# Designed miniproteins, single chains, continued (2), part 79

Each design is a single chain, and the fold is of that chain. pLDDT is the mean over its residues in the fold that is shown.

## One batch from the design tools (miniprotein)

Design m6742
Fold by ESMFold2-Fast:
Structure m6742 (fold): chain A 75 residues (1-75)
Amino acid sequence: MNIKRGEELFRAGDLERAAHLYEQAGVGYLALKDYKEAAKAFELAARVYEALGDEESAKKYKELAEEYEKLAKAL
């Protein structure tokens, strides 16, 4: 699970690696059909991309987080 390591890297200021670990966590949770945890991981990735100034990636992962959060609640 990459969320804890992503948080450590984010606090250390290694934003690019934090974003990549949160992305990998989200994809991993999708493979397990854990849509709630996937949404959480993508929301964390979006926040890191906002901090990097990458508005396109931030928007992409925020939209993915919202989609999977809705899917988790509908099941």
Scores: mean pLDDT 80

Design m6743
Fold by ESMFold2-Fast:
Structure m6743 (fold): chain A 71 residues (1-71)
Amino acid sequence: DDRDKERTELMREVTRDKSLTVEDVYEFLEKYGIDESVLDEMIEDRKKLSPEEQELVKRYLADPANAGRDA
């Protein structure tokens, strides 16, 4: 859970400005080593996520290339 706590704090920092684009989300995921398996878990457990994490997932899924990943 240490990695999840650190990622949550970093996501809170990044999403604070609310000026994030989907491109910024990709850069954040790459920078912090969040791979597709972690994203899939976040999408499946979306309601358990913090508001900041939910916003990150929402912006990720707003890209048409990623829209089918919540199926």
Scores: mean pLDDT 66

Design m6744
Fold by ESMFold2-Fast:
Structure m6744 (fold): chain A 94 residues (1-94)
Amino acid sequence: SKLEEIIKIARESLAKLLALAAANRDNPVAVAALLSLGSILQEIINLAKEGKLTDEDILKAIETMERILAENPEIPEEARAIVRETIKRLKELI
């Protein structure tokens, strides 16, 4: 289903961002930004599992993730690529 695909995308991206946070543990500013991105993905998963996720929630999450990327230059390029691909995949489902 569309919801199962959204949960899969968000879970895969969350796992990758958490791994990058662990790999960048010597950079607390980068870790904080990565965890903020992770929290947005976790909220998408929670809303989808509860049957409450709307297309507007996804659009708001996309806008918030794009803002975090723009405002946090310390986010490593590997994480930027993951988030950009996640946004692209989510946009294809709405």
Scores: mean pLDDT 91

Design m6745
Fold by ESMFold2-Fast:
Structure m6745 (fold): chain A 79 residues (1-79)
Amino acid sequence: SDAERLRRLPPEERERVLEREIEEGMELIKRGVDLTIEINREAKKFGLELDKEDVEKIFEMVRRGESVEEAIKKLVKEK
């Protein structure tokens, strides 16, 4: 766990690791929110109802460098 990992570090290093992890976590949250808004907007254009598996596939495709629009178009072809 993160708490156990942090407890094993010297205090100065612990603060630096925690600060970095907080910054990384906040950036990931922001990207996730922005991406979710874009996914919902694009899905609405195609009249597509997304289940949990569909959303997970879109996130994976975008992480691999595909656009949200391309990911949605691929799902439309599969349905």
Scores: mean pLDDT 74

Design m6746
Fold by ESMFold2-Fast:
Structure m6746 (fold): chain A 87 residues (1-87)
Amino acid sequence: SLVEEVEKLLEEIGKETDPQKIEELEKRILALVASTRTLPLEEAERVLREIKELLKRFAEEHPEYKKIMEGLIKYIDEFLEEMRKRE
C-alpha cells in the first residue's frame, strides 16, 4: 500500500545522515502523494490523511526532521485542496 511505502521511506530517512539521500527519499514520498491522483477522491483523501498522520508522528519522534515533515504536510494539504476543486 502507499501508506506502507511511505512508512518504509520514513524508516530510511531516520537512518540517513546524507542530506542528498534524505532529499531523494523526500522526493519519493512526494511522488507517492502525487500518485494518489489516480485514486477515487474518497480513497485518496483517506490515504493522504493517514500519510499526514505518519509524518506528524515521525516529526515528534525525530525533531531534526521536523521542518522536512512540516513541508511534506503542507504539500499534502495543498494537494488535497487541489483534488477537492476537481469535484
Scores: mean pLDDT 83

Design m6747
Fold by ESMFold2-Fast:
Structure m6747 (fold): chain A 94 residues (1-94)
Amino acid sequence: MPLPDVSSLSKEEQVALVEEAAEQLLALADKDPQAVIDALKAEGLIPSSVSTVEQLRAYLDEFIEKLRKSPEELARALADIYLDRLARVSARLA
């Protein structure tokens, strides 16, 4: 599905969209973990050290927590970039 226009969303709403996208990716990773991890690495969304679904979940949880603790402008900019790249990953895996 296409991502909504995030430019008018609050920090909390954008973080919620990242959480939803992360859960969808983790569901796909449960089906084919290597394909999802490789696609995320190709888009620069996760470090090369992530090789398992458990490490992916931990990394995504840490990233989301970092967004929650970041200043609003920075969190919104990072969430927007992340959501755009996640949409590209989802398109490649479909």
Scores: mean pLDDT 76

Design m6748
Fold by ESMFold2-Fast:
Structure m6748 (fold): chain A 71 residues (1-71)
Amino acid sequence: GVELDKEQEEKLAKEIQEAVEKTLAEKGLKVEDLPALAERAAAGDAEAAALVLEVQQVVQEVWQKFVEELK
């Protein structure tokens, strides 16, 4: 698998945080809203489920781009 050193982990964590914050802010949401959105998605709220999925996709895209740039 792809293993990151401490500096790479810190850079990736920052890029993920910034991307998630930006995505949520564009929808009028904050990072603090994520636990409530995840709970609503688990309860069958389709709108909350779509938002959680979008955040997961953003995290995955940042991870994939970061790993690709290391190759």
Scores: mean pLDDT 78

Design m6749
Fold by ESMFold2-Fast:
Structure m6749 (fold): chain A 80 residues (1-80)
Amino acid sequence: SLEEKIEELNKVIAELEASATPTQEQIDRLVKLINELKELADKETDPEKKLFLYMYIISGEAALLVAARRAGLPLPEIKL
């Protein structure tokens, strides 16, 4: 469900922020969640729900950038 995806996103972000050395697997999981939320946002017709989804996508993308830089990995490819 959407709620479960958002909960998982928040959990993955928290795990990445707590990790001194983010792993490729953690980064890949975050990328997958962002892309899934992006697909849901693209299909959403309600402006308020769409904005809510985009707020979480932006939060996830920000965490992803920080994690990738901390890990010394190239910027992940996100379908926009």
Scores: mean pLDDT 80

Design m6750
Fold by ESMFold2-Fast:
Structure m6750 (fold): chain A 92 residues (1-92)
Amino acid sequence: AVEELTRLLAEAAREYIKHNGLEEVPEEELLAEAEKVARQLVEAAKDPELAEKALETLREDAELARKEGNEGVAAKLEEIREIVERVAREEA
């Protein structure tokens, strides 16, 4: 879960940077931040209340990305949401 989430979060961040014409960030920094967020999402998934909040935030962020025309980021956020939902279900 953490490794899969780290990859998707890093890919989403990279796509967001590209779409908005922002300065490139070193891969090591993107992966380090993505891993931190991935670990936070997995820990949140163990708590039903935190899991629900995390899933709602991911849904809202995906919708915002889609409204901004960033389908790539939206798709990756939806995949992240599915993984978090799966982890929450396994911990229940």
Scores: mean pLDDT 80

Design m6751
Fold by ESMFold2-Fast:
Structure m6751 (fold): chain A 84 residues (1-84)
Amino acid sequence: MKPEEVDPELEEKAKKLIEEAKKLIKEAFEKHKDSKDTKLIAKLVGYEIEVIGAEIALEQKDKKGIELAIETLPKIIKELEELI
């Protein structure tokens, strides 16, 4: 048994948030693909990095990383919805 096994319900919740964020990031990049706004592109890349971090936390069974993803991803999703 690994110390600090992650709750399967938290893993499932994080997986759903990751999939939702990935979909919205793809839609935001498509909508803004011709944009010359370096700040906007940097913001979208930042969101993509946060989602990649969440995927790594799930793969590694990192409890703290998964808990952080569950707190952070809903905020990213809301901001992405405002950009689409």
Scores: mean pLDDT 80

Design m6752
Fold by ESMFold2-Fast:
Structure m6752 (fold): chain A 61 residues (1-61)
Amino acid sequence: SLEEEIEKIEREILARILELDRAGRHEAAQAAMARLNEAGKLYKEDPEKGLELLKEILEEL
């Protein structure tokens, strides 16, 4: 389902954010977390656009 796909991508993004922070890339981790929060807001208004933004965030990490 769309919801399960979103949860999976969010989990992958969170894991990569943690890796960035552990590597000392704190600004990159913070920026990615802010974008993840915006994607969560977008998902509530437009689930498909929210999913596309999540995919974009994951590709940039």
Scores: mean pLDDT 83

Design m6753
Fold by ESMFold2-Fast:
Structure m6753 (fold): chain A 72 residues (1-72)
Amino acid sequence: DELLKKAEELEKESEELFERGERLDKEGKELLEKGPEYREEGIRLGAEGGMEYMRGSSLRIESRSLRLQAER
């Protein structure tokens, strides 16, 4: 059951990363709507959010792979 434990840990980390990515993307969009003086900061936050989504997606794929291995 080591595989299921690791899968659960990765799933939890993935969820946290998606939540952070969503928050950063939202903050970035709000800054972009405020005006051109916030453009650089808004773009930076959006990029950070995108990176968190990529990390989350990677961990989610790994978690699902481990669950499938445990079921075999």
Scores: mean pLDDT 84

Design m6754
Fold by ESMFold2-Fast:
Structure m6754 (fold): chain A 84 residues (1-84)
Amino acid sequence: SLGEELSRALGAALAAITDPAARRELLRLFGDANDHINRKDYDGAIESIEKAKELVKKHATDEEAKRQALEAFDRVIELLRELK
């Protein structure tokens, strides 16, 4: 389900990012994505998830954790595109 993949992506991203400010921004972006999903604004949700993906690219220091988080984000984006 979309909810399961969102939870998985958030968990993977939080595991990949140790910086407290980046972690707070990540949580804000997932909140924004959920707000967009609740309004059936899937383009807005994709934009928020893409911003979270860039946050992982900038702040993740472990390449394996980064790869896992980015793969989880791509699964969420694909599911959101299917809902349009």
Scores: mean pLDDT 88

Design m6755
Fold by ESMFold2-Fast:
Structure m6755 (fold): chain A 100 residues (1-100)
Amino acid sequence: DAVVAALSDEEIAEIIRKLEEAIRLARKNKAPEEVIKRLEEILEGVRRREDEGILRASAIIGNAAAREGLTERDRLAAVRNISPEAIVAATEELLAEEKA
């Protein structure tokens, strides 16, 4: 997908790190298994540089940034500043929308 082709290796590494933090938090807080499974699926797709996985990760990160009122123009800085809690919440919202 052309819309995700421009992510740098550093941006991908930060996305991976943030998804790993979100998965750890979700497991610690006993989030629904479907939320944990979706985050793990997206993380695997990003690690494999799959366009669909990167697109899904970008959507969750964008939603999480919006939830926390982040206005960073630097995408790398925005990813670094997003809380793992916001990523878990964004994933729960995405799953609820898919079931509607």
Scores: mean pLDDT 76

Design m6756
Fold by ESMFold2-Fast:
Structure m6756 (fold): chain A 82 residues (1-82)
Amino acid sequence: MSDEELEQKIRELIEKLKEELSKEELRELVKTFLEENQDYISSNPELAKLALEIVRLLSEDLSTEELKKKIIEILEKMLESL
């Protein structure tokens, strides 16, 4: 995977997360993204740290809107790291 491919996938995930989603749909989209890109993310210490923050957020009892906002903020930080 290239940085450009990961950037495109992150941008597409952010756009999907801006749609009206249930908490479960949001969690599954984010989990699938992290699982599919785990090898690349884990090879970059900064991306791995940000991915771990997302995993922690998915375990918190937050509203769907707060969870969405915080995950998008972390995904934008991932884009800045590429």
Scores: mean pLDDT 82

Design m6757
Fold by ESMFold2-Fast:
Structure m6757 (fold): chain A 75 residues (1-75)
Amino acid sequence: MKVLEKIEELIELAKNLKDKKIGDYLVSMAEIAREYVEKGEYGQARATVEGIKTVSELNGLEEIKKKAEEVLELL
């Protein structure tokens, strides 16, 4: 599924963040979103990814914000 591929890209971007505390948090949230998609719980997946977008926006993480927006367009 294209949405799972985009979530994996989001996880890789978060893993490569210089701020490891924020990076680890965003990886954990993206992994939770992946599990919701795999279970067919798309509403919960959307809410989790919207949370990732908000945290990314507040922390100036433009690449992760854009990737979260790409995931949301597929949900």
Scores: mean pLDDT 87

Design m6758
Fold by ESMFold2-Fast:
Structure m6758 (fold): chain A 97 residues (1-97)
Amino acid sequence: MVPAIELSPEMLEIFEKYTKELEEEAKKIKAESKSKEELIEKLKELIEKTKKKVIEEIEKLDISEEEKEEYIEKAELLFEYIKKLLEKEAELLAKLE
């Protein structure tokens, strides 16, 4: 199940940039974390940090308030999806330890 994301060039660029950064940082955290607790805490912080950056970028766009609200809603949906994936992966890693 893939979240519905608007295909406007500006919005796509923001999501592509920050989802790639999130993916790379998550991989580092997964590889370097020595405990399930450390893994979960670091992933939670990463998701919150990245979400805030995306919202700030959307708020800086020269677009209407209505479009900003729609883009923020899409960002929240995307990060909820990512959060669920990372929580499931953290559970799997905890089981292996």
Scores: mean pLDDT 72

Design m6759
Fold by ESMFold2-Fast:
Structure m6759 (fold): chain A 78 residues (1-78)
Amino acid sequence: SMLEKGMELNWEVGKAVSEARRGVEEGDTIKAYREGAEKNKKLAEEAKKLGVEGAYSNGKSNAEGLERQAKRAEEEAE
């Protein structure tokens, strides 16, 4: 069902954010943020194609946040 697929996609979004956090803790900060952002963008696009607005919004928001963190880390590593 669309509800079950939406819940599945939201779990995957959260999992990708947790994986990014782990990578940051391991010292791969820029890589972790960029990989997390890319994964969330792909999940958001999948949700958009399936018409799951909640998962699309959540994935897009997290991707944008992770991209901002990556950019900040790159600027600070100058």
Scores: mean pLDDT 83

Design m6760
Fold by ESMFold2-Fast:
Structure m6760 (fold): chain A 74 residues (1-74)
Amino acid sequence: ARVEYLEAAVRALEAALAGDVEKAAELLRAAAERFLGAAPPEEVVRRIAEEAAARATEADVAEARAAAEALRAA
């Protein structure tokens, strides 16, 4: 469901913000397998996790959490 997908994305962003790129990549791969039915290549997932670690802010995480909460309330 959309809520579960956003929650997985929030967890991946939190790991990336903490500097744990490997954990962020694992969380993104697991979410893609669960919600898209196929894991993207490891290089693509790692690149996304690295970009998130370099550019993500606490505000980005808060916004993603707010979106997940709004979908739960609907």
Scores: mean pLDDT 70

Design m6761
Fold by ESMFold2-Fast:
Structure m6761 (fold): chain A 82 residues (1-82)
Amino acid sequence: KKKELIERTDELLRKMLEAAKKGDLASALALAKEALKLAVEAGVDEEEASNLIGKMLYHAAYKKDLEAAERARKELLELIEK
């Protein structure tokens, strides 16, 4: 169901952001792939989901901008909720 899928995706995205902030790029990328897979299975366009996950990784790992990373995370979860 969509609620369970949203919660699972959110958990993976939060773990991805933590790994990215620590500079653990291998873990962040593995979690990003799992989150992308769940988002696509939920019916989100692969390009849209990939772009939002990329924004999260860029802002968390590179810019250390949690506000921008959280905004992209919320956008992806809203697309799943459709």
Scores: mean pLDDT 81

Design m6762
Fold by ESMFold2-Fast:
Structure m6762 (fold): chain A 50 residues (1-50)
Amino acid sequence: SGSELVDLYDKKREELIKQGKLSSNINPGRDGFIKGLIRMGGISRDEILK
């Protein structure tokens, strides 16, 4: 489901920020997150937004 992929994405993002590999100032917003999840998992926007 989309919710499990959202949780995984958030966890990986937090780890990258912790390691200094990703800027915490980069906030793509909800649509940016959704586009990233679709790109990573091939999941539809509608499935993620349920």
Scores: mean pLDDT 57

Design m6763
Fold by ESMFold2-Fast:
Structure m6763 (fold): chain A 98 residues (1-98)
Amino acid sequence: MEAELQALSEELRAEAPPLLERYRELLREEFPEMDEEKVETAAKGLTTWEAVRRRLGLSLEEMAELAREFAEQENDEEHREILLVVARLFERLAEERR
């Protein structure tokens, strides 16, 4: 799984730098109270989720729904919070059509 996720992230290699910066921008806009370390971690995580989304052929809205479903099943509060951040950002990206 980890090696497979790394391979999926590599598929976004050409788009990774502009996507990573876009994710940082959106995270700062949607979650202005989030510290810089959390923004960086979430932005990198979102790049992996984007690779998974493309591999599965899911829309931005479908990926947001999937992240919300994972959040509902997550018992760790910190991990649940991260999944909800992922869901919100994919919802925002769907609105921006990016």
Scores: mean pLDDT 73

Design m6764
Fold by ESMFold2-Fast:
Structure m6764 (fold): chain A 90 residues (1-90)
Amino acid sequence: MAREEALRKLAELDAEARALGPALQAAIAAGDWAEAAALLEKIAELYREGARIFREAAPELGEEAEEIARLLEEQARRYLARAEELRAKA
């Protein structure tokens, strides 16, 4: 994947994840655990896609890309674990 294409896709994923923040906060405040879990699962999917792009474009993005991909996958796993906990409350 070309560097410019990778950076564009990563920026789009970051914007999508940020846009989910207010909805997640509202769901948690309302005690809507099912909706909060679904939003966390969607954020985790965006993080996993980001990790995939960093790995695919690592030659173009530089030496830190693989480490960033690992951190994004770790964060996605934490969001999925949190989603499972919230679904158990629903």
Scores: mean pLDDT 86

Design m6765
Fold by ESMFold2-Fast:
Structure m6765 (fold): chain A 60 residues (1-60)
Amino acid sequence: MSPDELAARRAFESLKYHLEAQGITDEEEIRKLGLTVVRLLSRHHGFDEATLQRIMDEVL
């Protein structure tokens, strides 16, 4: 895994734990927030959106 892919995975793991800590357990809401992060990371870092979505789906 590249350093950038590892950083992306860590970002989704942090998001998941943060949402769970706040009592947000709705799968649809978690997925919606995850997709927002995918778009932000893709736009700012030039990351492949499909790769980010795959990492998101593996973590969330």
Scores: mean pLDDT 77

Design m6766
Fold by ESMFold2-Fast:
Structure m6766 (fold): chain A 68 residues (1-68)
Amino acid sequence: MKKKEIIEKILEAEKLAHELHLNNEDDEELAKKLEPLAKEIEPYLEELAADEELMKILEEKRKEILAE
């Protein structure tokens, strides 16, 4: 998977996970969207964590998502 795709999918998964958490994890639609996305990105998370540049981009975008 391309690095840009990994970042985009991780951010999407984090947004869905955050929204699901706010709904006490009872939103079945969000859970169904999150599960396949999380499984797809899982093998790339360790590689992403080793990439200091990508981690900085991800952290910056995470702050934007969680600032709500």
Scores: mean pLDDT 71

Design m6767
Fold by ESMFold2-Fast:
Structure m6767 (fold): chain A 76 residues (1-76)
Amino acid sequence: RPELTAVDYAEKLLEAAKAGEYATVRVIIAEMRRLKLDTSEAKELLAEAARVLVEQGEYDLAAEAAELAGVPVPQL
């Protein structure tokens, strides 16, 4: 069992995105992928993080966050 849940990671990712800490955002996305976390419970938080990243012009990171949420790329 991971020490942090997918929801915990998604909350940290959203806060880092709001703070403009893109290096931290990238690290969190990479760790979630590496741990192969079930993101079903975190989909709404990951979608919200993707919206924040779009608003900041960080389209690549927004696409990666949306992909973790299982949202189709054309919805961005």
Scores: mean pLDDT 78

Design m6768
Fold by ESMFold2-Fast:
Structure m6768 (fold): chain A 73 residues (1-73)
Amino acid sequence: ISQGLSQQSIQQGDDLISRVRSGSDQDARQARQQAVDMGRYSDRIRRDDPVAGAVTANQAARVVSVANRVLQS
């Protein structure tokens, strides 16, 4: 269960980063918002699965960081 949730979060993070790097500024803004929502959801995951919650939070932070860099450029 933990491994499946962690893998889903990694795939979602990678997909969002791909959209940020390859898409428009609007795609980057949308991906950043999805990552913020993903980060909020990570708090719920952490209660039952601390490892999957940490992975989800880490992926959310990674997407936000990449989106902010693209939008500042």
Scores: mean pLDDT 82

Design m6769
Fold by ESMFold2-Fast:
Structure m6769 (fold): chain A 94 residues (1-94)
Amino acid sequence: MIKIDWEALKKQIGEKATEILKKVVELVEESLKNKDSIEEFIKKLSELLREEGVPEEDIEALIALAKSNENKPLEEVLDDVLVFTLNRLGRRSA
């Protein structure tokens, strides 16, 4: 998984986007520990992003990414989701 410098990231993408990304990372770690299915992870991720006010467009894109990769190892899918989330949140903060 990605090692994240949270202080540097907060300066780059802002406090709110960094808080959302922290919650996504925590969810990824929980899903790996619990051996959640991709379907269960997608459900939890969607609920988290909606609660944090992420646009439905970004949520739908993330769900599509995860579903298109459901045949890959869980760890690879979760890493792809983290990278996508970081990129989308970074662009919205500009």
Scores: mean pLDDT 72

Design m6770
Fold by ESMFold2-Fast:
Structure m6770 (fold): chain A 72 residues (1-72)
Amino acid sequence: SAAAREAEERRRQEEVAEKLARTMLELSKDPSMRPAIDQFLAGLSPEQKERLGEAYKEAVERIKKEEAEKLK
């Protein structure tokens, strides 16, 4: 039961990180948002920054595929 609760908590944290990464990716398309994004990233712990970086990389690939499909 404890292991199941930990797995659910980890899944929720990963889902939140992915949503956050997608939002930041969208905002990063606007140069005026760069200082706000940098300030937010500076406030993250090394562990949070690493998880967000991984989620951001995956979100970039997913969005590129989605954009390619929209063009077809």
Scores: mean pLDDT 72

Design m6771
Fold by ESMFold2-Fast:
Structure m6771 (fold): chain A 82 residues (1-82)
Amino acid sequence: MEEEVQRIRDEVQRALDELRELAKKYNVKFRLEARLSPDSGEMRVEAEKLIPELQEALGRLFDAIRRLVALGHTVEVRLEYE
């Protein structure tokens, strides 16, 4: 259980790193704050421009977060690129 949770957390971190690199590559200002739990959720995404590659990377990030929440975990992520 813990090993699988850590693997999914590593997927979250990789998706965050990918989002940062894509924002840098396309020179897009980007801010993400998410706090999700099994019974509640807050999510704020601000992007100066949303391109297909960023949308796909966001989809991967949220899929990983959803899997952690489905396992009963609260997930908090924050990413900012200026």
Scores: mean pLDDT 78

Design m6772
Fold by ESMFold2-Fast:
Structure m6772 (fold): chain A 84 residues (1-84)
Amino acid sequence: SDEEAREHVERAEEYVDRAEEALRQGNEEEAARHLALAGRYIREAASVATDPEIMERVREIAARAERLLGQLSDEARRLVLELL
């Protein structure tokens, strides 16, 4: 449902924000853990979203998560994939 999709998007946004904060502090392991959780919520939102506005938010947050993933070391990126 769109209500369920909105809840998942809000959780994904929260975890992406936490990942950005962790990276600013130099905590790549913490950032990786938050990105893995964000990725799970993005996947759940994408699976149930039908509202175009919510789908746009899913694309936007997925793009932000992908950019952060690209900033991680190889080791931290592997941690995201293991936790996802």
Scores: mean pLDDT 88

Design m6773
Fold by ESMFold2-Fast:
Formats: structure tokens, C-alpha cells, sequence
Structure m6773 (fold): chain A 75 residues (1-75)
């Protein structure tokens, strides 16, 4: 339905905004352990969002960005 499509789009947009904010926050965080914990939690939530919106290229790109930031912090 049109309402379901609108709700799905709103969820995708809010999810994108939240993860963009998380990435920006983590990149400025001096406590690497805190940043790692937050990004790992975020990655779990992003995986749940991708289960509901598997065709979202924006969410797929955000997942790649979170994984790259985690790799940098763990190095």
C-alpha cells in the first residue's frame, strides 16, 4: 500500500541519518574502545535494517563505511 511504501521510505531515511551521525561521531571520538563498541552495535542494528530494506543501496554503502571505520580503529 502507499502508506506502507511511505513508512518504509521514512524508516530508510531516518536510519541513514542515524548511521551518518554515528560515523561522524565515531571519527571524532578520542576513546577508540568507545568508538569500536558504538560502531559494532551500530553494525548489528544496520544488519537488522538491511533485512527489512535489502535493496537499499544507501544502507549497503553505510554498512561498508562502518566496516571500514571499524577496521581502521582495530588496526
Amino acid sequence: SAEDEKKAKEIAERTEEAFEGLLEWASKQEDKSLAIQALERGLGELDKALEKLPDSEELKELKERLEKELEKLKA
Scores: mean pLDDT 77

Design m6774
Fold by ESMFold2-Fast:
Parts: structure tokens; sequence; C-alpha cells
Structure m6774 (fold): chain A 63 residues (1-63)
């Protein structure tokens, strides 16, 4: 899907130190049952770079 392709691209383009955390956040978003659940995951992310990428994936999944 578009969201899965975007998520993979964002993880590969991320700095090495952020890749594991970003991959985990994206996996959680892809498994979220609703837009509201995905937004709650995004809002819980402390790192602004990871949050921004996760929000982009959430938007792609629920558009």
Amino acid sequence: SRAEQLGLRLVLEAPEELREALAAAIRDIMNAPSREAAQAIVDGIEDPEIRAAAEEVARAKFE
C-alpha cells in the first residue's frame, strides 16, 4: 500500500540511530484500528523527527 511504501522509504532515509524507533512507530501505526488510535500513537512520540514521519504515514493510511 502507499502507507507501507512511504513507511519503508522513511525508515531507510532516516539517520541510523532513529531507524529502529521509527520502524517500531510505523509498525504500530500500520496496526492501528482507527485514525484516532493512530493519532494517539503519533501524539505519544517524544522525538519530533520520528513524530513527523509517523504522522505522514498515519495520514497516508487513513486518507
Scores: mean pLDDT 84

Design m6775
Fold by ESMFold2-Fast:
Formats: structure tokens, sequence, C-alpha cells
Structure m6775 (fold): chain A 116 residues (1-116)
């Protein structure tokens, strides 16, 4: 069984790789800084900082995987709109499906479900 820290680190790597590929598709370099920390109560928190200054904070002790994926979906939608001037729903869906597939491969014993 993975520790909460190992879960957060593996999730962070999947996010970083998916954002890198999104950047390649958009023709821009999208860099992501991923930090795994424990808060004052011992909760494992993942902080994702985007190159544009956007910050996504995930508390793995409190948030469901569906809540986390909903936050990431919103960020994908924001980045596609920012770099293309419009929301390309097909591109957002493609990268969300890539993320879900990678998470399922990273956590084969966990059912990864998300409906946008």
Amino acid sequence: MLTPEEVAERFGRVIEETFRELGEKLGYEISVDVKVEKDANGNVVLTITLSDGGVLRIDFSKESLEDVLRKVYAVFRHLVKKYTGKVDEEMVKEFLERLVKRLQEAYPDIEVKFEP
C-alpha cells in the first residue's frame, strides 16, 4: 500500500507530464512546480504552481479523487482558453482522458472515474 506522500508524489508526476504534453500541443512551454507538504495537522497537501502564477492546492486527506479531477479539468479549460483564445472542448476532453488513463495506470487498485 502506498503512503499518502507516495500517492501525492505519483499524482504530481502524472499532472506534470500531462501539462507538459498540453503545452506541446498548444505550442507553448507550460512549466509546473509540484510540491508535496504536510500541513500543521499532518494532512498531505499537494501544491501545483503553473508558470502563469496559477496555483492548485489539493488536500488528499479531505478531497475525493472526483473533486481533484474537477479542479484539474477547470485548469485545463483555463489554459486552452488562455493560449488559443477559445475553449476547445475536444482538446480539454482529450487531455482529461489522458490524465484519467495515467492515474488508472499509476493506481491500478483504485477505480478512477470522472464525468465532466
Scores: mean pLDDT 75

Design m6776
Fold by ESMFold2-Fast:
Structure m6776 (fold): chain A 95 residues (1-95)
Amino acid sequence: RKEELKELIEKERELYEKQGKAELAAALAAADPAEQAQIRRQQEQVDIGVEALERLIELGDEEKLAALEQAMSTLQTDSDAVAALFREILAELEK
């Protein structure tokens, strides 16, 4: 069950990283100078999310992995909300 959750979270992480980075790169190429600064902040949020996922996979915390899997499946359409959730989970892990 742990290994199955790890595999699912790893696939979600790869999808999130690939989709988020590709969409932000395309948006950055089409953006005006004012929008570029905002998009760069969003890229930073995606990087934080990916780091949090890698940390959770490494630790193997079943409860947090299960909660993150559910959250990712429901909140994938809002990158800011997902990034905020990842930051919150990462902060909890450091306690």
Scores: mean pLDDT 61

